# Ledger of designs, part 21: designed miniproteins, single chains, continued (4)

Each design is a single chain, and the fold is of that chain. pLDDT is the mean over its residues in the fold that is shown.

## One batch from the design tools (miniprotein)

Design m12703
Fold by ESMFold2-Fast:
Structure m12703 (fold): chain A 95 residues (1-95)
Amino acid sequence: SESIEKLTEAAIEEVKKEMPEEDKEKKEEIEEHIRKAGEAVKKGDVEEAEEHFLKALETASSNEKVKELVEAIFASLASLEPVAEEALEAARKAL
């Protein structure tokens, strides 16, 4: 979906703006999990999407602002796609 791709790209851009350069490895890890979560949602793969939502949220947990941003992005995706809603709920229970 074009909407999923646009949300994923906007999400990655916002994470890049909020993460300092000192956290480059965490930034790249969060970006990769956001990208893979979007791909899994497009495929209808709830388990794969859950894994990547969980990993992005866990990695972001060290920075409250980034965590809130990632949560808001995933909530937006969940509002558009039932697969994302199910995956996000499962990831939140595992967190």
Scores: mean pLDDT 79

Design m12704
Fold by ESMFold2-Fast:
Structure m12704 (fold): chain A 67 residues (1-67)
Amino acid sequence: MEKELIEKQAEGMAGMSKNAKSKVETDEEALKNLLELGMSKEAAELAVKKGAKISKEDVERIKAARK
């Protein structure tokens, strides 16, 4: 169950990154940004492996959308 949620979150983040023009220089920076979104470490690592390059701006936008 948790694994399924983690996988869905990772897929979503990777999909958003493919369409975003924002980019980060390292996988570690992308991982930090995903962790700031409240994703678990496992979900964030999986998302980065799937190509998620979430920027700081993307983090703020997603956090705002949750409210």
Scores: mean pLDDT 67

Design m12705
Fold by ESMFold2-Fast:
Structure m12705 (fold): chain A 89 residues (1-89)
Amino acid sequence: SAEEQLRKALEAYEQDLEEAEKLFEKAVEEKDKEMLQQLLEGLERSEGSLEQLKKEMERVKASEELKKRFEELLKRHEELREKVKEALA
């Protein structure tokens, strides 16, 4: 189903975001500016995928559960992006 596909896409993105958060922690600890730059580029690339997911959720009238989960992931993505930018300054 469309909702099942959305759930799997959100699960995949959640796992990618968890990995990115762990990489950020390691990069800050090791003062690895190259890793921070690669992480920022990856986060910026995934913004296009998040926009597509948002449009798909609106198109299929996704459940409130999936909408809430998506908004929480989007907020977490934005928070990580700002932390990476600050660490690079």
Scores: mean pLDDT 86

Design m12706
Fold by ESMFold2-Fast:
Structure m12706 (fold): chain A 87 residues (1-87)
Amino acid sequence: LSPEQQARVIELIEEAARVAEAASSPEDAEVIRRLAEQAKEALRRSPVEGMRYLAALMGHAAVVTGDEELAEKLAELYEKAKAAIEA
């Protein structure tokens, strides 16, 4: 990834983490933050691994909140991150 692509994907991972954390309990927010940090670190080595951790963050948030609007917002952020990698 170019530095610009990496920065954009990191920004999208942080946005996903923030919206998921805001909708979650403190305990689940800690899990979400850990997955976000793993996604950012993994992205530096492999875009595929970074996206895998972002997907895990989204899945966790969907299960613990049951919030369909949140799930749709996270799916949008995932697609934007994927598009940024492909650009």
Scores: mean pLDDT 85

Design m12707
Fold by ESMFold2-Fast:
Structure m12707 (fold): chain A 68 residues (1-68)
Amino acid sequence: SMEELIEKLVQELIEDIRNLPDPSLGAVGQLVGEKVKKLQELISDPEKRREAVKRLMRAASEEYERLS
């Protein structure tokens, strides 16, 4: 389902951020960009795309705050 796909991408992003050897804003931003690109290729609906991007951004923000 779309929900399961979004949840999987969010979880992958969280794990990728946690496994960064040298966490920086640039490195986190690159990981977010990779997941957003993948999401845009898989989701064509503007509303669902917007919701998924918000979830990715929220997850990245929360993990970055934990690194600070």
Scores: mean pLDDT 82

Design m12708
Fold by ESMFold2-Fast:
Parts: C-alpha cells; structure tokens; sequence
Structure m12708 (fold): chain A 77 residues (1-77)
C-alpha cells in the first residue's frame, strides 16, 4: 500500500476542497486532516490549522508531525 510519506505528498498537491472531499469519504484519515491543517497554516489561519492538527492526533495519537505542529502553535498562544 501507499506509505505515509507517499500519502502526504499526494494530499499536499491537493486543494483544500479536494482534501475536504477526502475526509468526507474517510473521516478516520488522520493524514488528510494533517494536510488540511498544513494548508490552513500556510494561509496564516492558525485557528483552523490547530483544529485539523487536533483531529489528526485524536485519530492517530502517535502522529509525531501533527503533535509537533500543535506544540508550535500552542507555544505562540
């Protein structure tokens, strides 16, 4: 199957609308929530970014990259 790195590369190329369709089709897709968080983070929408990173770690508590982004955003609050 596709690796976590390959899934991240695929989702990173998607728009927000395409990623929203991915999570609608698979609500347990922690990687797609993380990539949504990155899209909002890149736009400076840290509130939405924190929400999506939070959903990613709730679905996968071992998601190191999502925890790192949440900790970064909390340190800025």
Amino acid sequence: GMSREEQRARYRAMSIEELEAEVAADPKNAIAYYELGLKYYERGDYVSAMRYFGLAVKLDPKYKEAWEKLNELHAKA
Scores: mean pLDDT 82

Design m12709
Fold by ESMFold2-Fast:
Structure m12709 (fold): chain A 74 residues (1-74)
Amino acid sequence: MPPLSESERRTIDATVRFLGRTYGLSPELQEGVRRILEERARNSVEIGRMVTALVDAIRRGLPPDVQLEEMRRA
């Protein structure tokens, strides 16, 4: 898989900061989210899909490990 562009890495960084502030994610969970996005997302559409899965899991009250797993499945 080709590496993410600098613009996409910047989008991931901004996205993780936004999620951390909006949903009160721990630093450990924020790092987990960043890692999954960097390893699995190929473009902005994939980033959006994975973030949507994470936000859905948070709203459903799932534990952090399950939140990360739902994100990986997207």
Scores: mean pLDDT 79

Design m12710
Fold by ESMFold2-Fast:
Structure m12710 (fold): chain A 70 residues (1-70)
Amino acid sequence: SMEDLLAELLQAVAAGDLARARALLEQVRDHPSLPTALRNVRGIAEKEGLEAAARVAAELLEELDRHRAA
């Protein structure tokens, strides 16, 4: 399901796996909850000192903004 794919994407972000997260992003990029979920994960990662996860979340948010601005 789309919800399962979103969960897998958030797990990849938490693991700091940018390549896997980007592959999953292509499948869920139009999900209305995606920007909020990514911002939430970034905030949690920053608070918890999860540098790789915070970086991946920020990168995906930038890619999503480029896509949705087009």
Scores: mean pLDDT 84

Design m12711
Fold by ESMFold2-Fast:
Structure m12711 (fold): chain A 101 residues (1-101)
Amino acid sequence: SEIEERIQGVDNALEAALLELAAAYLKKDLPVEELKKEAEKLYKTNEEFKELKEKLEELAEKMKEAIKKYPEDPEGSEKELEEQAKEMEKLIEEYKEKIEK
């Protein structure tokens, strides 16, 4: 299903964003599996990263709900998806800049 593939795309993008932010913070060249473990620890133990994850997960859920509405309201679905995606990108960029200076 195209809808299921698009929903999976949101989850994949969220995971990639969380790993990228963790990598930027840790400033270490780690193998992907080690980075995943360090990221999981960071998002569980660091309050700022926990809040960041919660915000990104909330935006991802809104994007998935917009995608689910596509068959009933294609234009409204695409507009909502674009707005949530832009907010997610903005949040990621702001945190990257804060981490990198």
Scores: mean pLDDT 83

Design m12712
Fold by ESMFold2-Fast:
Structure m12712 (fold): chain A 75 residues (1-75)
Amino acid sequence: SLHENSLLTLREMLLKMTPDPEVRERVEKLVDQLLEQTTTDSQTPQSLQQAMAALRRLFAERGLTPRSGVFISQS
């Protein structure tokens, strides 16, 4: 699905940009939870949006910010 593919892409991008093993571990856990929730709640984007907010917090913690050219969350 679009959400699944987007989350996997996001994980790969972040892991490539972040050599820090602690951040990598957090990203892996977060994306795993997002994939599970997205697969279960495909019709309820609230779970995806909440999880994306958690990812943004992780990005900000390490000075990583997703480019505005990439839309991952959708209605």
Scores: mean pLDDT 59

Design m12713
Fold by ESMFold2-Fast:
Structure m12713 (fold): chain A 88 residues (1-88)
Amino acid sequence: ADAQAQELLAQLRELVEKLKKAKTKEEAYAILQQMDQLVVQAGQLIQQSPNKDKLFAQLKEIVLEAQIIAGKLLGDEEGVKRALELKK
């Protein structure tokens, strides 16, 4: 259901805010592991939605934002460049 997908997207947005506040690589990895699990669950629910295109666009935006934040914190310059290119 769309409501369940939206709830998972909201949880992912909360994890992005936690990722922005992460001070160590260990904190970032823990948050990214939680995000990976929720991304898989959200993707499975979104596939069943009549609004899948809109919901996948929201999921993509969240994932790209997380990749930019994590890449900067972890020193993955190429990952940051790829995420910024995909946002175009």
Scores: mean pLDDT 81

Design m12714
Fold by ESMFold2-Fast:
Structure m12714 (fold): chain A 69 residues (1-69)
Amino acid sequence: KEKEEALKKFHELGVKINDAIKAGASQEEIDKLLEEMEKFAESVKDPRVQEVLKAGIEVTRRRIEARRA
């Protein structure tokens, strides 16, 4: 249950970030979305689920950092 809901919520946040980047959103908006992802992952109590979410954050950060470079 928690795994299903956590992965769904996390995927939605990732989509929001990708959409924001495509729409030319400000650095501040993208940073806020990243903070939301980080906070959400930290709130997940299941350590296995948290590890999966952290891996997803790493992928997302790399995409954003590549854009900022």
Scores: mean pLDDT 76

Design m12715
Fold by ESMFold2-Fast:
Parts: sequence; C-alpha cells; structure tokens
Structure m12715 (fold): chain A 87 residues (1-87)
Amino acid sequence: MISKEELETMLALGVAEVVVAVALATGESPREAMLRGVETLEKLGASKEAVLRLAELANSLGIEVDLELLAKMSAEEALEYLREKVE
C-alpha cells in the first residue's frame, strides 16, 4: 500500500533520475547532470526521501555529499545543500 504523496514522490524521483541519465548519455558531466536532477525536484516538489535518493545517486557518481547531514535537514534545506555541492 502506497499513499498518494509517496506515489507523487516516486514519480518526481523517477523523472529526475531519467533527466540525470539522459544528461550523462548526451555527454554532460556528473555535476551538470546532477544539477538538472536537483532542478527537476525543485520544480516538481520533492519529499525528503526523493532528495536523499538523488543524493545517493550523486555519491555513486563521485560527488561528495554528506548523507547524514542531509538526513537532519528539511527537504528544502537538503535540496539547497545538494544544489551547492553540484554547482
């Protein structure tokens, strides 16, 4: 059983992940691709879970983000932190 808010979060994250994948496939750097992902979540309105999952993707691409610090932030603060790390 999934709530409507959880489904909307999964859709926003899915769109952001596709945007990152397309950017990487078209030759953008990991930082440029991740910035597009962050901007996608900002526009769609992301839950903290979506931001944390996108941050895990950033770490997997070699961008150093503090997941423990992000876990203590609000979704908005976490998105601002992640944006600063990828700019």
Scores: mean pLDDT 82

Design m12716
Fold by ESMFold2-Fast:
Structure m12716 (fold): chain A 88 residues (1-88)
Amino acid sequence: MEEVKEKLKELFKNMSIDEVQEVMAKMVEIMDEILKPNQTLDEASDEQLKKMAEKAREEGEEAVALIFELLRLTKSSDEVAKLISEAI
């Protein structure tokens, strides 16, 4: 998790606002391909998040792949399940 966070931080640190917007647009595109029409990212399975990260890597979108990997690690963590419960 920390390694993924640090790598993502370094990538974003060197990005322009336009490049960040392109990353966000690509995330939505991949989400639309993998998720069901009324399925939210929070409802996504571990396997769906893994497929989204793999799809991003296949398309050469490293930042998008790292974001989906971070979301997958976040969702699967018992520690994060508690943190989400306390934040709601």
Scores: mean pLDDT 75

Design m12717
Fold by ESMFold2-Fast:
Structure m12717 (fold): chain A 92 residues (1-92)
Amino acid sequence: DDDEDFDRLAEALGLSPEQKELLKKALDYLRKGGNTEDAQKAARYLRELAELLGLPQEVLDLLEEAEKADFKEALKLMEEARELAIEYLANR
């Protein structure tokens, strides 16, 4: 349940209404599914959220590359960014 895990992670971080809106936009584009443009849009909103949350540069770099990638590579890069973000937050 990647969407549920990401939502729980975001809520645990005490997201502002603006930050929650960025998360919702990213998830909406991921749910539309199956094309490069929607995946790249999702990565863009996730990058903006990651910047506001002060996540490490490596997470930001992965999401920036996802914005430029083909559909499959964009999903892979977003998953790598998610795993790294979780690892960073777990090691607080």
Scores: mean pLDDT 76

Design m12718
Fold by ESMFold2-Fast:
Structure m12718 (fold): chain A 96 residues (1-96)
Amino acid sequence: MAREIVDLLVDALEAQGRLDEATFVAMNAGIALASGDEKEAVRIAAETAVRLAQKSGDPAFREAVLEALRKGAEIAKKNGDEETYRILQEAAERLR
């Protein structure tokens, strides 16, 4: 679950040409996942993607990140992870 959500956000960053940021997210989220902190991994990925989308001013980038956050939230909801769902919802709210 958490890895799937992180991968969605990393893929969104890569698709927008944000390779350095995608690498940063993948590495730091990977460390959090290895430490058993799945929520921190998702939070790192979501917050980094939101910050980059906001800073870019690019509507296509914003929409790609928002779509990844929404898909991640659906995965969290399906798995009953209310806290991860909330992290993703709050991230999506900041992009609207």
Scores: mean pLDDT 82

Design m12719
Fold by ESMFold2-Fast:
Structure m12719 (fold): chain A 98 residues (1-98)
Amino acid sequence: MAKELEEKANEYLKKAAELLKKGEKKEKILEEYEKALEYTKKLLKLKGAPEEVIKLLELRYKAAVEVDEAALEELAAHFGTDLERIRENAEKIKKKIE
């Protein structure tokens, strides 16, 4: 089960990277990233990761992909960094996907 979830997460990450390389539509790239995130969350839960770790993974996804302001604020608070630094990193990732 864990190996299958890991293989699925890696498969969808690879698909997202291939779509990005081909210059495919943003929505198609994001669909594959969302699938990878879901399998990664399932894998972490199976390995007994704390709920906080899973929440941080979700916040990182929202910050990077959607530039969600509430997610950026939670990440800044958690890592003890300023909002500008977290926002800049999220924008860099978002620009690579777009």
Scores: mean pLDDT 66

Design m12720
Fold by ESMFold2-Fast:
Structure m12720 (fold): chain A 69 residues (1-69)
Amino acid sequence: MEEVARETAEKIREIGKKTEELLKKHRQINLETAKRVQEEVDRYRKDPSITQQELAQRVRQLIEEGNKK
């Protein structure tokens, strides 16, 4: 159990790093979009049933929506 939790924490750390990189690339991202992205990352950290792919897709959708608003 503990070993699996440690591996999950490490993956979350890596996803956080990639998310920061995406935020830097999107110059048009507003503060509201950044906050929503952070909320999705926090949700993923609390709910291990959420997949990395699902998180990535949701983050991408939020960034696209933010650019339009």
Scores: mean pLDDT 69

Design m12721
Fold by ESMFold2-Fast:
Structure m12721 (fold): chain A 59 residues (1-59)
Amino acid sequence: STVEEVLERAYREMRELFENKAEPSEIVKLTKKYLDSLPPTSENTLRLGEAIHRARQEA
């Protein structure tokens, strides 16, 4: 998968968790899964954070 595909999946899955009022532990677990799926760069970490923030706001 491309970085863009991974971030798009992260946004969708995070949005579903926020809409379903998932426990904070589930959010943390999914965040770690996506961090492990991305090349370990500061840019990718920032972009993942932005996707999660957007998911929370749009849930």
Scores: mean pLDDT 85

Design m12722
Fold by ESMFold2-Fast:
Structure m12722 (fold): chain A 94 residues (1-94)
Amino acid sequence: MVEVEVRTEFRPSGVLVVTVVVRTSQPQREMLVQVYREEDGKKVLVGSALAKPGQRVVFEFPAGPDTITIRAVVYGGNKKLEVLAEKEVVAEPP
């Protein structure tokens, strides 16, 4: 089983910090992590990285003052042939 953990933190500047950790019992060497934000019903890619199991990947971007929906998608390898895990989180400004 592959699990994706997503943590979000708003900075006082309005920058959103998204931390992604992929956990797996499978012998996966590297997985492709992509993070999307939802804007007006559209999914916009904000970050992409190769990650090893247990590796912490951090994405930072200006998010503005409004509640934002973030989706993290984990693909097997770097070719996007298989979605191993997905997680959606809602980040609310303080």
Scores: mean pLDDT 77

Design m12723
Fold by ESMFold2-Fast:
Structure m12723 (fold): chain A 66 residues (1-66)
Amino acid sequence: GARERYRKEREEKERWKEETGDERAPMSPEQEELLRSIGLTLREIGDRWQEALKRGEKNPPPVPLP
């Protein structure tokens, strides 16, 4: 079940912390792909904003609100 999976993930994170002293446990492939997708979107927005600044535009591009 979901709680059993959560327990295993918690145990793996605890072992990772104990072995490396780092709370940044490796992400699942699914989580990594999701973050990459989000990162690409944010990078595109950032790139457009930087291009506007380089062009000397006074109005930054509108960011889509959720």
Scores: mean pLDDT 60

Design m12724
Fold by ESMFold2-Fast:
Structure m12724 (fold): chain A 64 residues (1-64)
Amino acid sequence: MTEEEFIEELAKKYGISRKTVKEIIDAFKGKPLSKELRDAITTDPELREKVVKIYNEILKREKE
């Protein structure tokens, strides 16, 4: 599965935008999370839970 396919699958599975999924993946790679997304996670417990689940999906996908 390509990174684009993975982003699309997660966006569909969790009902969030592909842009948000890409930002989460970029944050996992060490890029800083945007202030807008960080603030949104702080104020929206549903989004925060989805971000945690997406991080777990990224960890599982990490190839050896």
Scores: mean pLDDT 77

Design m12725
Fold by ESMFold2-Fast:
Structure m12725 (fold): chain A 81 residues (1-81)
Amino acid sequence: MKPLSEEEKELAAKATPKSGKEAGRIVAEAILLSIPKDGSPDMPEVKDAKEVIAKALARVRGIPESEARRGVEALYKLKEE
């Protein structure tokens, strides 16, 4: 239960995948950023999950990591709604 501003709605929209294909690309990129080559099955204790997702989103969308982080935070606020 968080108040969403018009700007937060815009950020969430920018972070929202337009298709399952784009969502899959973001997930795959986040996985690749977090898995060492030694085949560790657990996703990272090494990094904050939101930071990994934000980096993946930034790479897939071509936006700055700082903007991607704000977008990811806005999406988590929407999930709480």
Scores: mean pLDDT 65

Design m12726
Fold by ESMFold2-Fast:
Structure m12726 (fold): chain A 70 residues (1-70)
Amino acid sequence: SELERLIAGIMASRGQAMRDLADELLAYVTENPQEAARALRLLDEGIKTETDPEVRAILEALRAGLEQRL
C-alpha cells in the first residue's frame, strides 16, 4: 500500500527526509481523499508505537492536518 510505504518511510527517516515524506503523504491524501480515513488509522497506530518524540510530533501534526480537511 502507498499509505503504508509513506508512513513507514516517515517513521524510518529523520530531519528533511522525514518532512519531505510527510509532504508527499499530504499530497497523496489530497489527490486520494477516499484514503483519508485509512491514513488517520495508520497514523494513530504509528503514534501509539513511536518512541522518538520528534517523529511522534510529525505524525501528530499530520493527523491533525488531515482531520481538519475532513
Scores: mean pLDDT 83

Design m12727
Fold by ESMFold2-Fast:
Structure m12727 (fold): chain A 117 residues (1-117)
Amino acid sequence: HHMEEQARKQALKDEIIAKVKELGLSDEDIARVQAVLDRLPTVEAYEAALEAIKSAKSPEDAKRVIDLLEQLVDAGLTPEELVLALRHIAEGIKNGDVEAGLRRFVEELNRRQGLRV
């Protein structure tokens, strides 16, 4: 099970790297992507990160996703909160408004924290 899970994480990581290369990111930006992906805690986080990158229409959009992903990982979010953030970022990219996506994430996070004891 553990080895199979690690293989799945690696496959998702490879797909994300291939997608950012296709979008035209620099070798330096690709190295940053590799570093932040190594810090993702779960398969679900890798799947959410892939969806966010797949929503990117340009290298600028992809770079915004990577910059935000680094910030989210540094913020010490739970695995569930990280997945939620990435889903809202993906929706924001699709709609051309990443900041609106981040606002929706913060609103949902605050609502969920109000329900946690």
Scores: mean pLDDT 79

Design m12728
Fold by ESMFold2-Fast:
Structure m12728 (fold): chain A 73 residues (1-73)
Amino acid sequence: IKERAEKLERRGIEIVREAGRLEGLSEEEIEAGEEHVRRLVEQAAAQSPKDPSVLDKLEETLRRDEELIREMK
């Protein structure tokens, strides 16, 4: 679970950086987005022992965001 959460966090941070760069966001705005991703992953990881599907849902969301970013390029 922790290893999976770490992988999802890395993917989320890459998404935020790439999207922020494409949108012309400031480094401060990108950092805020990274912090938000870390919080979401931490919450999902904490909830995963009660509901393992929360990590699956997070992974699906990141996959869709990655597709949207590819379309924006």
Scores: mean pLDDT 76

Design m12729
Fold by ESMFold2-Fast:
Structure m12729 (fold): chain A 62 residues (1-62)
Amino acid sequence: MTDEEKIKEFFEKNGSVADAEQIIELLTKEFGIPRKVAEEIIKEKGKTFTKQQVLEIVKELK
């Protein structure tokens, strides 16, 4: 499954917008990012995220 497919499935299950905690959980569980690192990155970027914003975040981490 591609990174884009993982993010698409997440938003199909959780709705069109996700909060910071939901994205931290996605990065931790699906992408193997340590929770402390995910929290720092996500909290600096905002409190709510669209699918496109999460795609850009994951792209920057690769």
Scores: mean pLDDT 78

Design m12730
Fold by ESMFold2-Fast:
Structure m12730 (fold): chain A 86 residues (1-86)
Amino acid sequence: MEVKESESSEVVDGKEVHYKAVTEVEGEEVRVEAEAKEGDTTAKSRIEATPEKIVIRGELTEGGKTTKGEQVVEATPEALELLRKL
């Protein structure tokens, strides 16, 4: 299993943004979890990829309100390689 972790903090337009991402590769399966936080806004995403499908889940919280979404897309070789490089 290959695990890549990244964390950074940036000032964008005078606001401090904290970013965190974890990418796990196990054979032909890739999992990516990312979180970005700016003040009262938090964005989280989770991607689970197999040779059969890619499932993308997102969650956005702004001012105490949370919006969630899920999308299933075809697992192309190009998409899988992009996820492995994250």
Scores: mean pLDDT 74

Design m12731
Fold by ESMFold2-Fast:
Structure m12731 (fold): chain A 96 residues (1-96)
Amino acid sequence: DFEALKALLEAHRDDAEVRALVLEGLRRGIDQLEKIIELAEEGKASREELERALEDAERLVEVLRHGVELWPDDQEMKELLRRAEEVKRRLEELLE
């Protein structure tokens, strides 16, 4: 639930441990989507999987944009946003 992740980031903005766990979860989400793209390029992912992955990528972009607004100097957050936007773009291309 990506709306819950936004709320979690806001509620625990001063909790470095919670923030680190959220960032790790977001990174793993991006890594998983990148693996789905790799499988699709090998002909091993279904269109349904790609459509769900695109929805997840859109939600990850929203959460990471919110994170960048909360922590504008966090370079890791900005890099994860860039990666999520790239994943979204690649998934859109695969679904054309």
Scores: mean pLDDT 83

Design m12732
Fold by ESMFold2-Fast:
Structure m12732 (fold): chain A 78 residues (1-78)
Amino acid sequence: SDMDRILDTIRQRIRTSSNSDRQILSRISSVMVRARNSGDQRFIDDVVDQSRQMLSQSRSNRRRNYDRLRRRVDRIDL
């Protein structure tokens, strides 16, 4: 439920965003989908929460937090 709501918010923002913002938003949505595929509900909830926080962050903070989140998802994607 929360994941689908945040994914829909990201898709809507992509439609009205600059090219650079669209790229990072698309990457965030991809990382969220990969987290969903892990089946770990606590991890999914944490990824959703961090993704929601990134929507209200500055570009610099968003990029930094995205890189950190991506590395965490990459470790579980075995």
Scores: mean pLDDT 82

Design m12733
Fold by ESMFold2-Fast:
Structure m12733 (fold): chain A 64 residues (1-64)
Amino acid sequence: KLRSLLGEVLGVDESSITDNSKLRDLGFDGGKARKLVKRLKEELGISRTVNELFSARSPKELLS
C-alpha cells in the first residue's frame, strides 16, 4: 500500500520503489512532500511533517 501511494505521488512505477529507495532520488520535492503528508494521514492514519519526509532514509521509515 505504501509503495502504491508513493508511486502515485511521485509519478513513478511502484515496482521501481523498494524498502531501500531514497525518496530524494525518486524526484521528491516540497510539493510532492505536502501531497504525501496529506495522503499518509488520510489513507494510512500516519501523521508526518514535510521535514520528517525529507529526513526519511527509506519509504519504510515513514511507517515507523
Scores: mean pLDDT 71

Design m12734
Fold by ESMFold2-Fast:
Structure m12734 (fold): chain A 95 residues (1-95)
Amino acid sequence: SAVEEVRRRIERKIEEVRELLESPETPENRKRLVELLLEILGLLMSSSPEEAIEVLRELGAEKFVELAERLAKANNADEGEKLYEEFLAQVEKEI
């Protein structure tokens, strides 16, 4: 199933995010973290948001769950982009 494939990809990326958050704060690790976040959001926006939210909750990624719920309620691409920019700003503040 395409949904199951997306779920596995999100799970792997969230695991990598967790590993990077436990790693030293280097510019290289920070760039990789941003790239992983972009990939996760791309999957959320192009797949089933409901399935993505369920996976994120199961993995304990509360900030990603909050973002996924907001993206699921987006009425258009412009709103989704704004929510994405707000999420990146929040992640940068918490790292």
Scores: mean pLDDT 63

Design m12735
Fold by ESMFold2-Fast:
Structure m12735 (fold): chain A 98 residues (1-98)
Amino acid sequence: SAERDALLRELAERAGLDYEELRAMDKAEQMARLISAEYGIPMEVAEKLVELHRLAVSNPEEALRLLAELFGVSLEEARRLFENPEEAEKRFKEMLAK
């Protein structure tokens, strides 16, 4: 939609990304690229975050495995973080600050 295109342009400009390149990507790739730019994280990590968000709704068990891999923690710890989103967000921000 025109509203989505306008938002994508604004986000691209704020993140210092090329709008035309973003527009050519699928929605998951666009989200990963924007997250990568916004938080200053590697594209591989941003792609895993987008997949984690998708899997959290469709396949929670696979989401736990991906979360454990992303944070470098056990499945038990990943489950604890999955059940405590505020703590997961805090830990994620602490990892990015390094």
Scores: mean pLDDT 73

Design m12736
Fold by ESMFold2-Fast:
Structure m12736 (fold): chain A 100 residues (1-100)
Amino acid sequence: SARERLLEAVREVVRKVMELEPDIPDSDLANLRMLLWSSAHEILRLVEAGASREEIERAIEIAVQGLEDALKYFKVSEEAAKRVTELFRRKVLEVVETAL
């Protein structure tokens, strides 16, 4: 299901953060998990509600920007932040394109 695939995308992104930034504090990692889950849930809600492709793509870009801002706030390196945000965008788009 789209829900299960979005959950897996969130898990993959969290694993990538842990891989690239092994010293990230547990509290920051927990906050990132909550942000990613909330973003994925909102995107899923829009897909299930039959929102337009344009509305869904806008929600994805807002989610990606929020993730980038959070990673910068938690002092994740620019290179790691770029890899993490690109992975999240790609995985979420793959799920949305399959569900539409």
Scores: mean pLDDT 85

Design m12737
Fold by ESMFold2-Fast:
Structure m12737 (fold): chain A 60 residues (1-60)
Amino acid sequence: MDKEELEEEIREALALMWAGVLKATNRLEEAEEWIEFLKKHLGEKTAELFRERVEELLKE
């Protein structure tokens, strides 16, 4: 695994963890702001995974 692939996996894992934190603290209403932040700073793929996880958590 090269460094870029490892960094991508870490970013994705952190985004999924943060979605869980927002769910646990009843802050899912902040999700759209976090999607925009992630898109700008960590890229669209990471933001998309975070959005999908938030949608899943809203459905349970």
Scores: mean pLDDT 79

